# Ledger of designs, part 102: designed miniproteins, single chains

Each design is a single chain, and the fold is of that chain. pLDDT is the mean over its residues in the fold that is shown.

## One batch from the design tools (miniprotein)

Design m3568
Fold by ESMFold2-Fast:
Structure m3568 (fold): chain A 75 residues (1-75)
Amino acid sequence: MKPIDLELVKKRTEEAIERYLAAGDEEGLVRLFKSDLESYKDNDEVIDYILKLAEKYLSPEQFEEVKKYAEELRK
């Protein structure tokens, strides 16, 4: 399997965020972050990047939901 290209992951995630922001779909953003966390659960660097983006783009309450989900995936 090809190693995960962190720059490609960042680009794809940011493009998806822009689409959801343009649509005003904040619940879609939460689902996107949770899905990406599941997909990259074995890569701490990618998870940390996703959580930083979630903190930036989500409300504090939605960010706590995403953060808790990430913590449950690491158990």
Scores: mean pLDDT 77

Design m3569
Fold by ESMFold2-Fast:
Structure m3569 (fold): chain A 63 residues (1-63)
Amino acid sequence: GDKELASRIYNADLRVRRLARELNDYDTLSQANVQASQALADGDAEKALQILEDTAKELEKKL
């Protein structure tokens, strides 16, 4: 449901923020947040989740 999707987006955002801090990669964090926020504004919550999850995966590969 909507609460489950919102929770997944929230957790993905937290993961991106933690990884970006660990890597000192705030440009990637900023870009992902802008793109995810735009997707949410466009009514595409699934796309916002995908952007954040894909960003987290790319950051995690750098660890």
Scores: mean pLDDT 85

Design m3570
Fold by ESMFold2-Fast:
Structure m3570 (fold): chain A 85 residues (1-85)
Amino acid sequence: SLATRKALMAEAGREMSELLEKLKAAKTPEEVEEIVKEAQRLAERAKQALRDAGVEPSALNTAEATLDFIVDSLELLGKEIIEKL
């Protein structure tokens, strides 16, 4: 359980980091919007994987809140990038 949760969160974190780098390199509002949508889809897949893995409720709540925080941060950054384009 703990090892599985750490592995799933590490994988999600790696993929989110790759999306952050793409977001920083985005040149159009459309590219920014697509990357943000990909981050939202990634977070939902990660949440489902955690639930399917049987992560206990307290740990699941923390992991889901962490994923939500990352998505919210990318959405805010995306908005700022669009305003600078």
Scores: mean pLDDT 87

Design m3571
Fold by ESMFold2-Fast:
Structure m3571 (fold): chain A 78 residues (1-78)
Amino acid sequence: SYLDEAEAILAASRAAGRVTEAQLKRLLGIASRVLDEASLEQVLALLERAAQAERDGDFATALAYLEEAVRLIREGLA
C-alpha cells in the first residue's frame, strides 16, 4: 500500500541518518495520488523544508518534516 511504502521510507531515513532526494520525490509522488490539493500543497512545503534541512546538515529537523509529511499521507488514506 502507499502507506506501507511511505512508512518504509521514513524507517529507511531513520536507519540511514539521512533524507535523500529520491525518498522526497517518491513521497511527493505518493501524496499526489492520495491527497487533495490543499493537503498536497502542505506535503510539498514540508518536503521542501526537509530537503533544505538535509542540505544544512540538520538531520533531526529534516526527519521531523518527513514525519509530518507521512502523518498527512496517513490521514489522507483514513
Scores: mean pLDDT 88

Design m3572
Fold by ESMFold2-Fast:
Formats: structure tokens, C-alpha cells, sequence
Structure m3572 (fold): chain A 71 residues (1-71)
């Protein structure tokens, strides 16, 4: 469904921004600030702060595979 696709895309965007925070915190902040749903993205990224870069990458790969399966 379109609603499921939209939720997965948002989850992938949140995970990618969380990944950017591990690599370059300034770039991560800039990406979050430019997002249409900035407040929600900033909240979700904060919830992921305890995860390692590898755990975030693994989750991102899983979500990307789910998105591709819907196309």
C-alpha cells in the first residue's frame, strides 16, 4: 500500500540521518533540519542514539530491501 511505502521511506530516511550523525554530526544535523518532518525525524534519530553505526547500517539495509520488494 502507499501508506506502507511512505512509512518505510520515512524509516529509511531516519536511519540514513542517524548514520550521518555517526560519520559527521554537522552533516547529520543539516540533513535533519532540511527534512519536511523535521521534529519527527529529530525525535526518531535521538531514539537511535544508543545504536552503533553497524546496527544502524544493518537496519537501513533491511528497510531498503523491504522498499525494493514493494516496487
Amino acid sequence: SAERFARLVLEAEVLYIAYLYHRDPELGRAAAAQHPDRALVEQRVAELAALSEDEIRARLARVQAEIEALL
Scores: mean pLDDT 86

Design m3573
Fold by ESMFold2-Fast:
Structure m3573 (fold): chain A 80 residues (1-80)
Amino acid sequence: LVEAVKGFAEWVLDQLGVPEEVKKEFIERLEKIVRNYLETGDIEKALSEIEKLAKELGLPQGARDAIITLVELDLRYHRA
């Protein structure tokens, strides 16, 4: 799960030309959020934290929407 989420996020950020430093910071913090979700099961908190992180790092709305949608799908399917 963590590896899959990181892979999707990296791919989206690469397609949108996000700088390497911003991409690395986002992926490192995304991994922490996903790992916390695996311990708590709180999907709403995880998605909220990812949205805040993306805004903090200045990601465009399209990138935020794509990443949130893909992560939500992956987290819900992991739980099923």
Scores: mean pLDDT 77

Design m3574
Fold by ESMFold2-Fast:
Structure m3574 (fold): chain A 63 residues (1-63)
Amino acid sequence: SVLDELRELLERVKASTDPQERMELYHRANDLFGQAVREGRLTPEELREAKRLLQEMDDLLRS
């Protein structure tokens, strides 16, 4: 599912010490989310959870 893929990407960001890899994972997560929104693949509950996961990733990348 989209949410499971986003969770895996979040865990990979947390595990990575490479700033370039972390940024690429974040871009991948945003692309996945954007595609899922365009395709109407997310329920309102899943949309809220996906936004929460992306915010958590964004917070990890900000210093």
Scores: mean pLDDT 86

Design m3575
Fold by ESMFold2-Fast:
Structure m3575 (fold): chain A 59 residues (1-59)
Amino acid sequence: MDAIIQADIRYYGRRDKRLQAIADVLKKLGLSEEQARELLRSLGYSDEDIQRVLELMRQ
């Protein structure tokens, strides 16, 4: 269990930094959640990454 938790924390931290930067840029550009979703989809991001960016944009 501990090894799995540590791996999740590392993966989550690295991924979250990148997705947070994307969320910050999209918010500064004034994009709606719908516009951000379509843009990220067109760039080839996964639905999971898109949902995470939208969650971060709400913060």
Scores: mean pLDDT 71

Design m3576
Fold by ESMFold2-Fast:
Structure m3576 (fold): chain A 84 residues (1-84)
Amino acid sequence: MEEAIKKAEELIKEGQELIALGQTILNSAAYMSPLPQELVDFLQSQGVAPGSVPTLALAQQLIDEGQALIAEGKKILAETRELE
């Protein structure tokens, strides 16, 4: 009940954060700017290796992962509601 809703909201929030990071990387690439060091450190903490992947590929991966998390959260919310 409340716990399932909280888990779904956490997944949606996590997914939104990953999408925002991917958009930041895309903007940096569009302006031919290097990634901020803080963002590189964050990506490494999430198990993403920036040094072996082009900036655009990293951004797409983060956006795809974020969208998948949002989809899972929405699925949990739909299953929790069943009938309205």
Scores: mean pLDDT 70

Design m3577
Fold by ESMFold2-Fast:
Structure m3577 (fold): chain A 70 residues (1-70)
Amino acid sequence: SSAGYERGGRGAEAAASAGASGLSPEQAKDIGERLGADGEHSREAAEAAGAGNSKAAQEYVERAALIGGE
């Protein structure tokens, strides 16, 4: 649903932002899950964001939103 996708998207973006801010991928996964995103892809988004790979981070954010939003 659109509401599920939007919620998952916010969660995944929060996880990526946490990773960019220096939080661990484990902490970012928890943030993503609590906000309705897929945990594993939230972790991957955080790792990519922490490494400065904004393109990979965005791709993982989209995947986390789609999976978590279903």
Scores: mean pLDDT 78

Design m3578
Fold by ESMFold2-Fast:
Structure m3578 (fold): chain A 90 residues (1-90)
Amino acid sequence: SHLEEEIYRAFAIMLGHLLGMSDEEIDKLIEELGPEKTVEILSTILKYGSSKEAIERIAKIAPKLSDEVLKILAKLLGVPVSTIRKALEK
């Protein structure tokens, strides 16, 4: 529902701030992925850190990502953009 989307948006903003993201970076993720998938990705990063498991789980949640979002996720995970891109191809 629309109310559920607003709740997920609030959680996405909170999680993004906890990870040190800018409002612009958080908005880019929500615009491309939607609030629910943004929460799933950011909570995955919090749970698994900068791990291969986190990258593989993110690739399953969002198999198609723009270059802008790939750069944001690469920065959060501390890996090259090419590392995430290769995971998306599997």
Scores: mean pLDDT 85

Design m3579
Fold by ESMFold2-Fast:
Structure m3579 (fold): chain A 86 residues (1-86)
Amino acid sequence: MEELEKALEETEKKLLEYAKKNESEEVVELTEEFLEALRHLLYAPSPEAFKELEEKLKKLLEASKSEEFKKMVEEARKSLLELAGL
């Protein structure tokens, strides 16, 4: 759990710093919503939490115009779910 929390905090910092520097305010807000949904799923996994994460991810990927950022978001989701055994 401590390793997962550290990885999540590092991911949150990396994605938000990138979005704030390179993306619109809308993308920053959607990134925060995605990270909140991801955190919720990692600590309280349920089918509903998975659905919420997928919906937030879809909105974020549709709003972002940066292929590099989209790749970072997808890789972060995959890595954290793998680390959590989900």
Scores: mean pLDDT 84

Design m3580
Fold by ESMFold2-Fast:
Structure m3580 (fold): chain A 86 residues (1-86)
Amino acid sequence: EPLPAEEEVEAAIAALEAAVGPESAAMAREAWEGVRAGEEAERRAQARLLGLVARREGASDEELLRRAREAGLSEEEQALALEVAR
């Protein structure tokens, strides 16, 4: 059920807790929980915005896909960003 990206984020939060303490880790987790709860509409809106920005900047498809992956977008959402960028 959880996305693989959630497991990676959980590992990063655990590393943060070990490095700087539980308060900072708890704040990072709470901030991420809004994204993790993963409103499909929010991710689709992010994909469309990334595509529009890439189109305006003249960014390559490769650069757009890099940005989309950094944002945690799925392959379908990455394809939507490419469609909007055309």
Scores: mean pLDDT 74

Design m3581
Fold by ESMFold2-Fast:
Structure m3581 (fold): chain A 97 residues (1-97)
Amino acid sequence: MTTIELNGLDRHRIQVTAKGDNAPEALNLVAKKAEELGAKIVQKQYYNDTYGTVLIETEIPSSELLKRMAKFLEEQGFEIKELVLTEHGGRVVMSKE
């Protein structure tokens, strides 16, 4: 099982954490999609094969990027476990077996 947590830190920044099997692959999937959506990867940290983080900066509101990323990850076979969107951020948690 792989879990992706996306946390809108403010209007323009999202912290992504991947946990479990294939965490580096899940982070690379998110990073590639973020770049396709015009966002910038500011920092990428692989702590081990089951845990890592990336920091994303976006010109569009982080809440809008979170919404687009959640939809993309559903298309990749992830299931939404938590979805809270605010005007300036939010939290999305998704998992895949």
Scores: mean pLDDT 86

Design m3582
Fold by ESMFold2-Fast:
Structure m3582 (fold): chain A 100 residues (1-100)
Amino acid sequence: SSAQEATARALTREGQARVAEAVAAARSTDELIAALEAIFRELAARMREAGIPPETADQILTRLGAHAVLLLRDRGWPEADIARVAAAMTALTRELLAEL
């Protein structure tokens, strides 16, 4: 529905802003992964409550993970740390989609 599409767009924008804040605030890779996990779990719960289809939720979470990777590259994080964040976000997205 147009209402679900509007909600999906709003959650994507909010998610991108929260991911950017988490990347900016993080003092370590482990701290960042924990912050991103909290963001993804909250957004997945809100998408479920809003009736967002699993395929749309997958697109949103995957886009947020890619956004985090881009921000880490722009900030000059070590490739090994970027790979750890990417792997953690991919695994979490798979877990959360199984719950949708």
Scores: mean pLDDT 90

Design m3583
Fold by ESMFold2-Fast:
Structure m3583 (fold): chain A 90 residues (1-90)
Amino acid sequence: SSAAVAAIEAAIAAARAAAVAFLQDPSPETLRRLREALGALVEALDAHLAEVPADRRPAFAAQLSELLGLVPADDPRRPTLEAYRDRLAR
């Protein structure tokens, strides 16, 4: 649905912005905001992934791959986001 697409796009954009902010100014506050944004992204994917049209899935997979390049390797949400990326790429 258009609502599902919009929710995931907004969550990816917010997570990307938070990741960039953390990379530019690493602090407990920017790390907290990044973790909040990644949590919100996981919730959006959990809620809406099944409703994403097949033709929109490759674009979201590419956006998640870009985001994962910015996410710390030790982040606990990384394996979950990688699993969603892989599901969208199929």
Scores: mean pLDDT 87

Design m3584
Fold by ESMFold2-Fast:
Structure m3584 (fold): chain A 100 residues (1-100)
Amino acid sequence: SPLDELRQRALEEVKKALENGDIDKVKEVLHRFLEEVYRLVREGKVTIEQARAAIDRFAAEVKELVKKSNLPKEKQEEVLGIVDELRRIFDDALDRLEAA
């Protein structure tokens, strides 16, 4: 599945960024993954339902990586907040595509 390939690559990049304490890189990878998922929906290569499921799974897997990271607790909370914010933004974008 193109979604599974994107998810695995993004998770590897998130893991490396977390190991380096690079929160900006984590945010870039999260944003890129969501944009690529949105593109696949727009191109008709995946359904909105498949995209939502992939985003939910990716968010859960990223949150587990954050919790297992060596980041200070305050920075872990910051990254978890970013994950939830980006997820809401892209869920709204998918809702607009579904309504069209």
Scores: mean pLDDT 87

Design m3585
Fold by ESMFold2-Fast:
Structure m3585 (fold): chain A 68 residues (1-68)
Amino acid sequence: TKEQELEDKTSEIVRELAERFDELSPEELRKLADELVEKVVKENNLSEEQKKYMRDVVYFTLDAMLRR
């Protein structure tokens, strides 16, 4: 389903950020998160609502990881 595809792509971005978490600064991780979200949105022609969902999940997860 389209919902499953959105969830899978969002999970891939989160996985990439988690993989790079120990290698990059907080500023670099935020930049990478923004770049990955923009890339996926453009490549998959996502709606504004789908873009907002992906961005919110990715940024929420990254912020949670950085608050430790």
Scores: mean pLDDT 81

Design m3586
Fold by ESMFold2-Fast:
Structure m3586 (fold): chain A 80 residues (1-80)
Amino acid sequence: DPEELTVEQLRERLKEIEERYKKAWEEFKKQPFDKEKLHKLIAAQFHIIGARFELSLPGEVDKRAVWGELEAAEELLSEL
């Protein structure tokens, strides 16, 4: 349940997903070009940006919105 997580725990999960994303890009650059993988990497980047945006907004953090963005990014990276 994302409501039970602290904002700091959500920021740490974002960092972990950003590191996985960077590794996925480094691996992508070493492999033959694959349009499907590129589309998934771009989509994952948009969800990472969405999570950063939600965490940057003033006031109370929408933990469910952050978690949804992070889960979407993680799912896309798992399909690579």
Scores: mean pLDDT 87

Design m3587
Fold by ESMFold2-Fast:
Structure m3587 (fold): chain A 72 residues (1-72)
Amino acid sequence: MSLSEEELEQEVLEALARMYLALARLFLSRGDLEAAREALERARRIAEQLSPELAARIRAGIAELEEEIARA
């Protein structure tokens, strides 16, 4: 029913990382490449605190957006 402290921490960190990925997309859509890169850096640092499986999903999202920034 309730998440354990560790499970809740992982859920909150994953949500926070996804929020930074969404912010990076918003900044990219506005042409603010510096802010987009900063948001991706925040997501990357959060991914270091996630389980390997969750971290892999966040890192995949980061890589996709980094390629979009490189093409912008």
Scores: mean pLDDT 83

Design m3588
Fold by ESMFold2-Fast:
Structure m3588 (fold): chain A 97 residues (1-97)
Amino acid sequence: PSEEELELDILKAFVEIAYAISLKGLERAQTEEEKQKIVEDFKKILDRIVEWALENLSEEQRKELAEFLRSIAEDAKQRGYTELAEVFEEAAEKLEK
């Protein structure tokens, strides 16, 4: 495994953990305002990850990360979290350009 492969694996792990934390937050949220804040806070984290990836990852690795993010978007849709799914889909699209 290359250093770049390890970096991508670590980044995927951070995304999975952040997603899991966001899901728990959404499950506990009592109001639409609380849910919106969780999605917006996560979007800021994901935007930073996308920016880092665009600067540091190869085109092939960015495509792999985009496919990973699309798989999480599908999971979010299946759970009924459409806004969260859209955040992941937008991030994936940015990585593919």
Scores: mean pLDDT 86

Design m3589
Fold by ESMFold2-Fast:
Structure m3589 (fold): chain A 65 residues (1-65)
Amino acid sequence: SDLERAIAELAAAASRTIGLGIELREEGGKLVVTVTDASPEALAAARTIYAAAAKSGKGELRVVP
């Protein structure tokens, strides 16, 4: 399904970007991407992950600088 595909893509991306101050969490059946370090690198990576989740309409991006 589109949601399972998006989750798999997110998991793969998270394995490489989690150390950049990005947190992934599931809330109420949605995948929430939170940026805890608002560096340009973290924001760019978070946008890429969010775009994958947004394909299924179950993605949300939060920035907490």
Scores: mean pLDDT 66

Design m3590
Fold by ESMFold2-Fast:
Structure m3590 (fold): chain A 59 residues (1-59)
Amino acid sequence: EENIKKAIEEAKKRGFSPDTIKVVEEVANAKSEEDALAILEKAGYGGTLRDTVLEIAKK
């Protein structure tokens, strides 16, 4: 849970929209890397956006 809160705060610092912050929270709350990737695919995030969200969420 602490990691989820840290991920949300980092997304806020980067000026992400509320919709993007919600995706960061969902990815941070994922139980596995497979689940995290599925969330990103559903949100339509690829390439640099996917990598950025994963970096923030795994912190």
Scores: mean pLDDT 76

Design m3591
Fold by ESMFold2-Fast:
Structure m3591 (fold): chain A 103 residues (1-103)
Amino acid sequence: SVAEKLYELLDPNKTGTIDEDTLEKVLYILREQAGATKVEEIEKRLRAAMKDGTITLEEFFRILGELAGVSEEEVQELIDAYKNGDKEKFVELLERILERLRE
């Protein structure tokens, strides 16, 4: 699934941040594989949040959740699942966000 690809891609070295190269790959996946309709807005918001060529995982997920119209509680649950290495729960929650980004 797209959510599984993003899980592996976002932070393989567990730095807590996403660099410019990784962000470009994520935006490609969101546009071409996830069918997200607001990719231009997503890119604008994510790039505006970047500092010194990076964005934190927490800011990344909060911006996606806001644009998807999901609750702050659901976003925090996604962040916690990622930090705890709960891939199954992370994928399930991210798939809900990606579904809403298609609308």
Scores: mean pLDDT 83

Design m3592
Fold by ESMFold2-Fast:
Structure m3592 (fold): chain A 72 residues (1-72)
Amino acid sequence: MVPSSVEMGEQMARVINAWQADPSTTLEQLVAEMQKVLEESVSKAKSEEEKKKTIELGKRLMDMAVRAYRAS
């Protein structure tokens, strides 16, 4: 949909993959890295619609990662 959302998804996937490769990664570190990606992506958004979609996607990815971390 929006290039910024695609880039954010890729960056968040890298953060999740890094956690999966290193199980010693803390939940705080995982959330902090994902939050940085979300904040940068939102700051690059140029329209209200783009910001809304980026925030919605970012929150879903973070919630999913947090649930996966807590389930592990």
Scores: mean pLDDT 78

Design m3593
Fold by ESMFold2-Fast:
Structure m3593 (fold): chain A 90 residues (1-90)
Amino acid sequence: SAEEAKEQIRRTLDDGRAVAEELGSEEAVAHLEAALAALEAGDYEAVLEHLRRALDVLAPALAARYGEERVLPHLEGVLERVEEALKRAA
């Protein structure tokens, strides 16, 4: 359902914000907060734009901590799952 899809996206963005806060990335936190605000406003294009920006900022820090081979497929999977959930929310 659209409600379940929105809740899935909200949880994903909240989880991402927690990771960004742990890493001390104020820029990624700001993008994830903007994505959450866009989700509540129904601006799904802005959700994807801000999520992409946040993941781009977080990728080098996460790769340094966990390894690039593990991190890049994981972040790609996060973006893909949010894109699919946004289609169900629309």
Scores: mean pLDDT 87

Design m3594
Fold by ESMFold2-Fast:
Structure m3594 (fold): chain A 83 residues (1-83)
Amino acid sequence: SEKEKENEEKLAEALAFQEEYVEAMKKDLPEEVRKKLIAQAEELGKKTQDLLDNAHTLSDEKIQAYLDKGKAAMAKKKAEAAA
């Protein structure tokens, strides 16, 4: 379903972002960037909890593919932020 596809994409984004958020918090980032990351982490954390409660609807293969996609997107954003 459309909602299932949207949830899969949000799960991938949330998992990739949580990893990026942890790494970013170890660096000396501008305060405005830190505040945005905290806000995004809180929002995605809530969505991730809801999605994980129903993760049995997702295959391991799908989860892995979306994680790889999410990590690639976050890596691109990180490179742009570092420039």
Scores: mean pLDDT 62

Design m3595
Fold by ESMFold2-Fast:
Structure m3595 (fold): chain A 94 residues (1-94)
Amino acid sequence: KEKLIQEAEEFERLGVEHYRNGDYKSAGEYFEKAAETLKEVDPKRASRLYTNAGRAYYKAKDYQKTLEMAEKALSLSPSNVEARILKEQAERLL
């Protein structure tokens, strides 16, 4: 499934670019797209990408989307400590 991996890598690249430019909302949207692309193929990588999306949404002060991304990350990888911490942080700010 080389095409799905390449597509996800391009979305991840765009997410990083937008994050560096301070466009945290668009960064979150691109990381979320990358995670959605990989969730069936590489759920552990998708979990990390959902965590990156959640961090971007947290920077954008969208705590509801941060919580949603952290929950999606944990559903794919329950041992993802970064996603668990992000969930706890979002819940405190809601």
Scores: mean pLDDT 89

Design m3596
Fold by ESMFold2-Fast:
Structure m3596 (fold): chain A 63 residues (1-63)
Amino acid sequence: MISREEAVQKILEFVKEYWKPGALVTITGKVEGDKVVYTVEIRDLADPSELIVKEVRYRKVVP
């Protein structure tokens, strides 16, 4: 598991690599037990076949 700061960094790097003008970025956070799961979706509105999805998880509770 990575830290919250590393999770944010991974999301920023993913968006930087794959986003282009005309694309929609959706970021959804979900609590899953002792974890927070971010789902990042990048959809090109001009090409609906180009949906890129990444999940990033970090642990919210110290064991």
Scores: mean pLDDT 74

Design m3597
Fold by ESMFold2-Fast:
Structure m3597 (fold): chain A 56 residues (1-56)
Amino acid sequence: GFLSDEALEKLKQMLGELFGEEIPEDTSEEEIRLRAFRYLVPDASEEELKALLDSL
């Protein structure tokens, strides 16, 4: 995808720093992306979020 592993690790850090989200170590990259997008675009439907993930 467009997002690198480094970008995903930064998303985990940003979720903790900006939103107080505790991301378990065993959380999948897919779940991390979905959580991040839910905070960034809360008005988006689940189909729109999945389309964004597929395009990144």
Scores: mean pLDDT 67

Design m3598
Fold by ESMFold2-Fast:
Structure m3598 (fold): chain A 57 residues (1-57)
Amino acid sequence: GPMLEEAKEILKHLIEEKGASRTVALLMTADKLSQKYGLSSEEALKIAEEALRELEE
């Protein structure tokens, strides 16, 4: 869905262009999704983790 695709774009930028670690990229992506979509930290992190999993497949 749109949130998952946006999470993938954020993760790619943070990891590939900014050299962020997986942990930092996940936390920053989750925070951004939480702020933009009004999600709980738990829900935002779940989406970020799923996006990262799909990028690593």
Scores: mean pLDDT 85

Design m3599
Fold by ESMFold2-Fast:
Structure m3599 (fold): chain A 64 residues (1-64)
Amino acid sequence: LSEEEKKRIEDIVLPTLKTVFGEERAKKAYEEAVKIGEKYWKDLPFDERIEKIALYALLIANFE
């Protein structure tokens, strides 16, 4: 992921996660989801990549 793509994903996903799970859990979940996105989903279209990162971050945050 480019830095611009990372920031856009952060701006979309992180506020929602913070609202639901709190800042600490939201940040950890987001960082893990981005790490997975960069490793396994870098070749997906941007919209699909954002969606998968968002869903995975939500899953991580829900399970710690």
Scores: mean pLDDT 74

Design m3600
Fold by ESMFold2-Fast:
Structure m3600 (fold): chain A 62 residues (1-62)
Amino acid sequence: DDEADLIVTMLESLRKDQGLDDNELKEYLKRWLRSLGREITDEEAEALLNSPRKEQIEKLKE
């Protein structure tokens, strides 16, 4: 929950404050999760970024 919320909040900040596009956010998400010992595919990252915030948190919470 804490970890998932932090990741989603970071992605929103990168999009809103830094102007990152979906491809840049996807790579950032993959790199972040990899640093935490989690692997995510391009397909999973793309689907997650296209989901509402609550759904993103729910998917990452698992």
Scores: mean pLDDT 75

Design m3601
Fold by ESMFold2-Fast:
Structure m3601 (fold): chain A 89 residues (1-89)
Amino acid sequence: YKITQEDIEEIEKKIAEAKARGDEEMAKYLELVLELAKAQMNNEPEEKIRKIEKEALDYHFKVVLERNPGAGEEEIAHAKEMKEKLLAE
């Protein structure tokens, strides 16, 4: 598998940190990334995985970057890295 349980736990930790800061928009984005990671681990259909990827990207651009630029920059970077890892090979 491309995604490990450790990767899932890291994303969950980032979600908890975002929520603790009151950054609901970042938490929602990371929840989409978590859903993507779980879909990949469960061997869900490619169509579903790609749909979740698009939703995560659209949410990141329109809600996080436009409404809250710079907030949760580390979380955004980490989420993008996890997405790239999911798409690798």
Scores: mean pLDDT 68

Design m3602
Fold by ESMFold2-Fast:
Structure m3602 (fold): chain A 71 residues (1-71)
Amino acid sequence: SLRQAVQEALRRARESDEETSLRHASDALTLVIQSSADPDLHMRGIQLLTEGVRQGKEAVIAALEALLAAL
């Protein structure tokens, strides 16, 4: 499920370097976009990822947690 994919991305982000964490966040957002026709969810996902990428690994983890909570 989408929720399980985001949970796995979050787990891998916690255990990985910053570059790999950013890749997991990008992959999770792509799955959200592909799985939902909801423009609000699409925009929310982009905003959460953008904030995470800008502020580094801990922010990426926080963005993935927020995305998971929004699902």
Scores: mean pLDDT 70

Design m3603
Fold by ESMFold2-Fast:
Structure m3603 (fold): chain A 97 residues (1-97)
Amino acid sequence: GMDEEIKLAEENTREAASTGDEFEAAVAAIGSASALNGSTTALERSRKILEEKGLLNAAKAVQAALDTYLELRPTVPTGEAVTRAFEAGVKTAKKLQ
């Protein structure tokens, strides 16, 4: 179910974070949440993990994806909101490298 999928997203985020690569960690976190139709819980949990690991730029990229998703969600279909949020998060991750 969704809870098991969120746990997998958290585990993927922890594994990517272990490399110390902020871009890789951000993309892994956002990508996992996008597969879950932009689960806000998955993004929030992943952001928390990245902050705790000291990957602050990766955490900012995940926050940018979350903010974009929440802004767009009331006005566009879920798939479009997810795609735009992913693009915003990745763009932020690239800018912060």
Scores: mean pLDDT 82

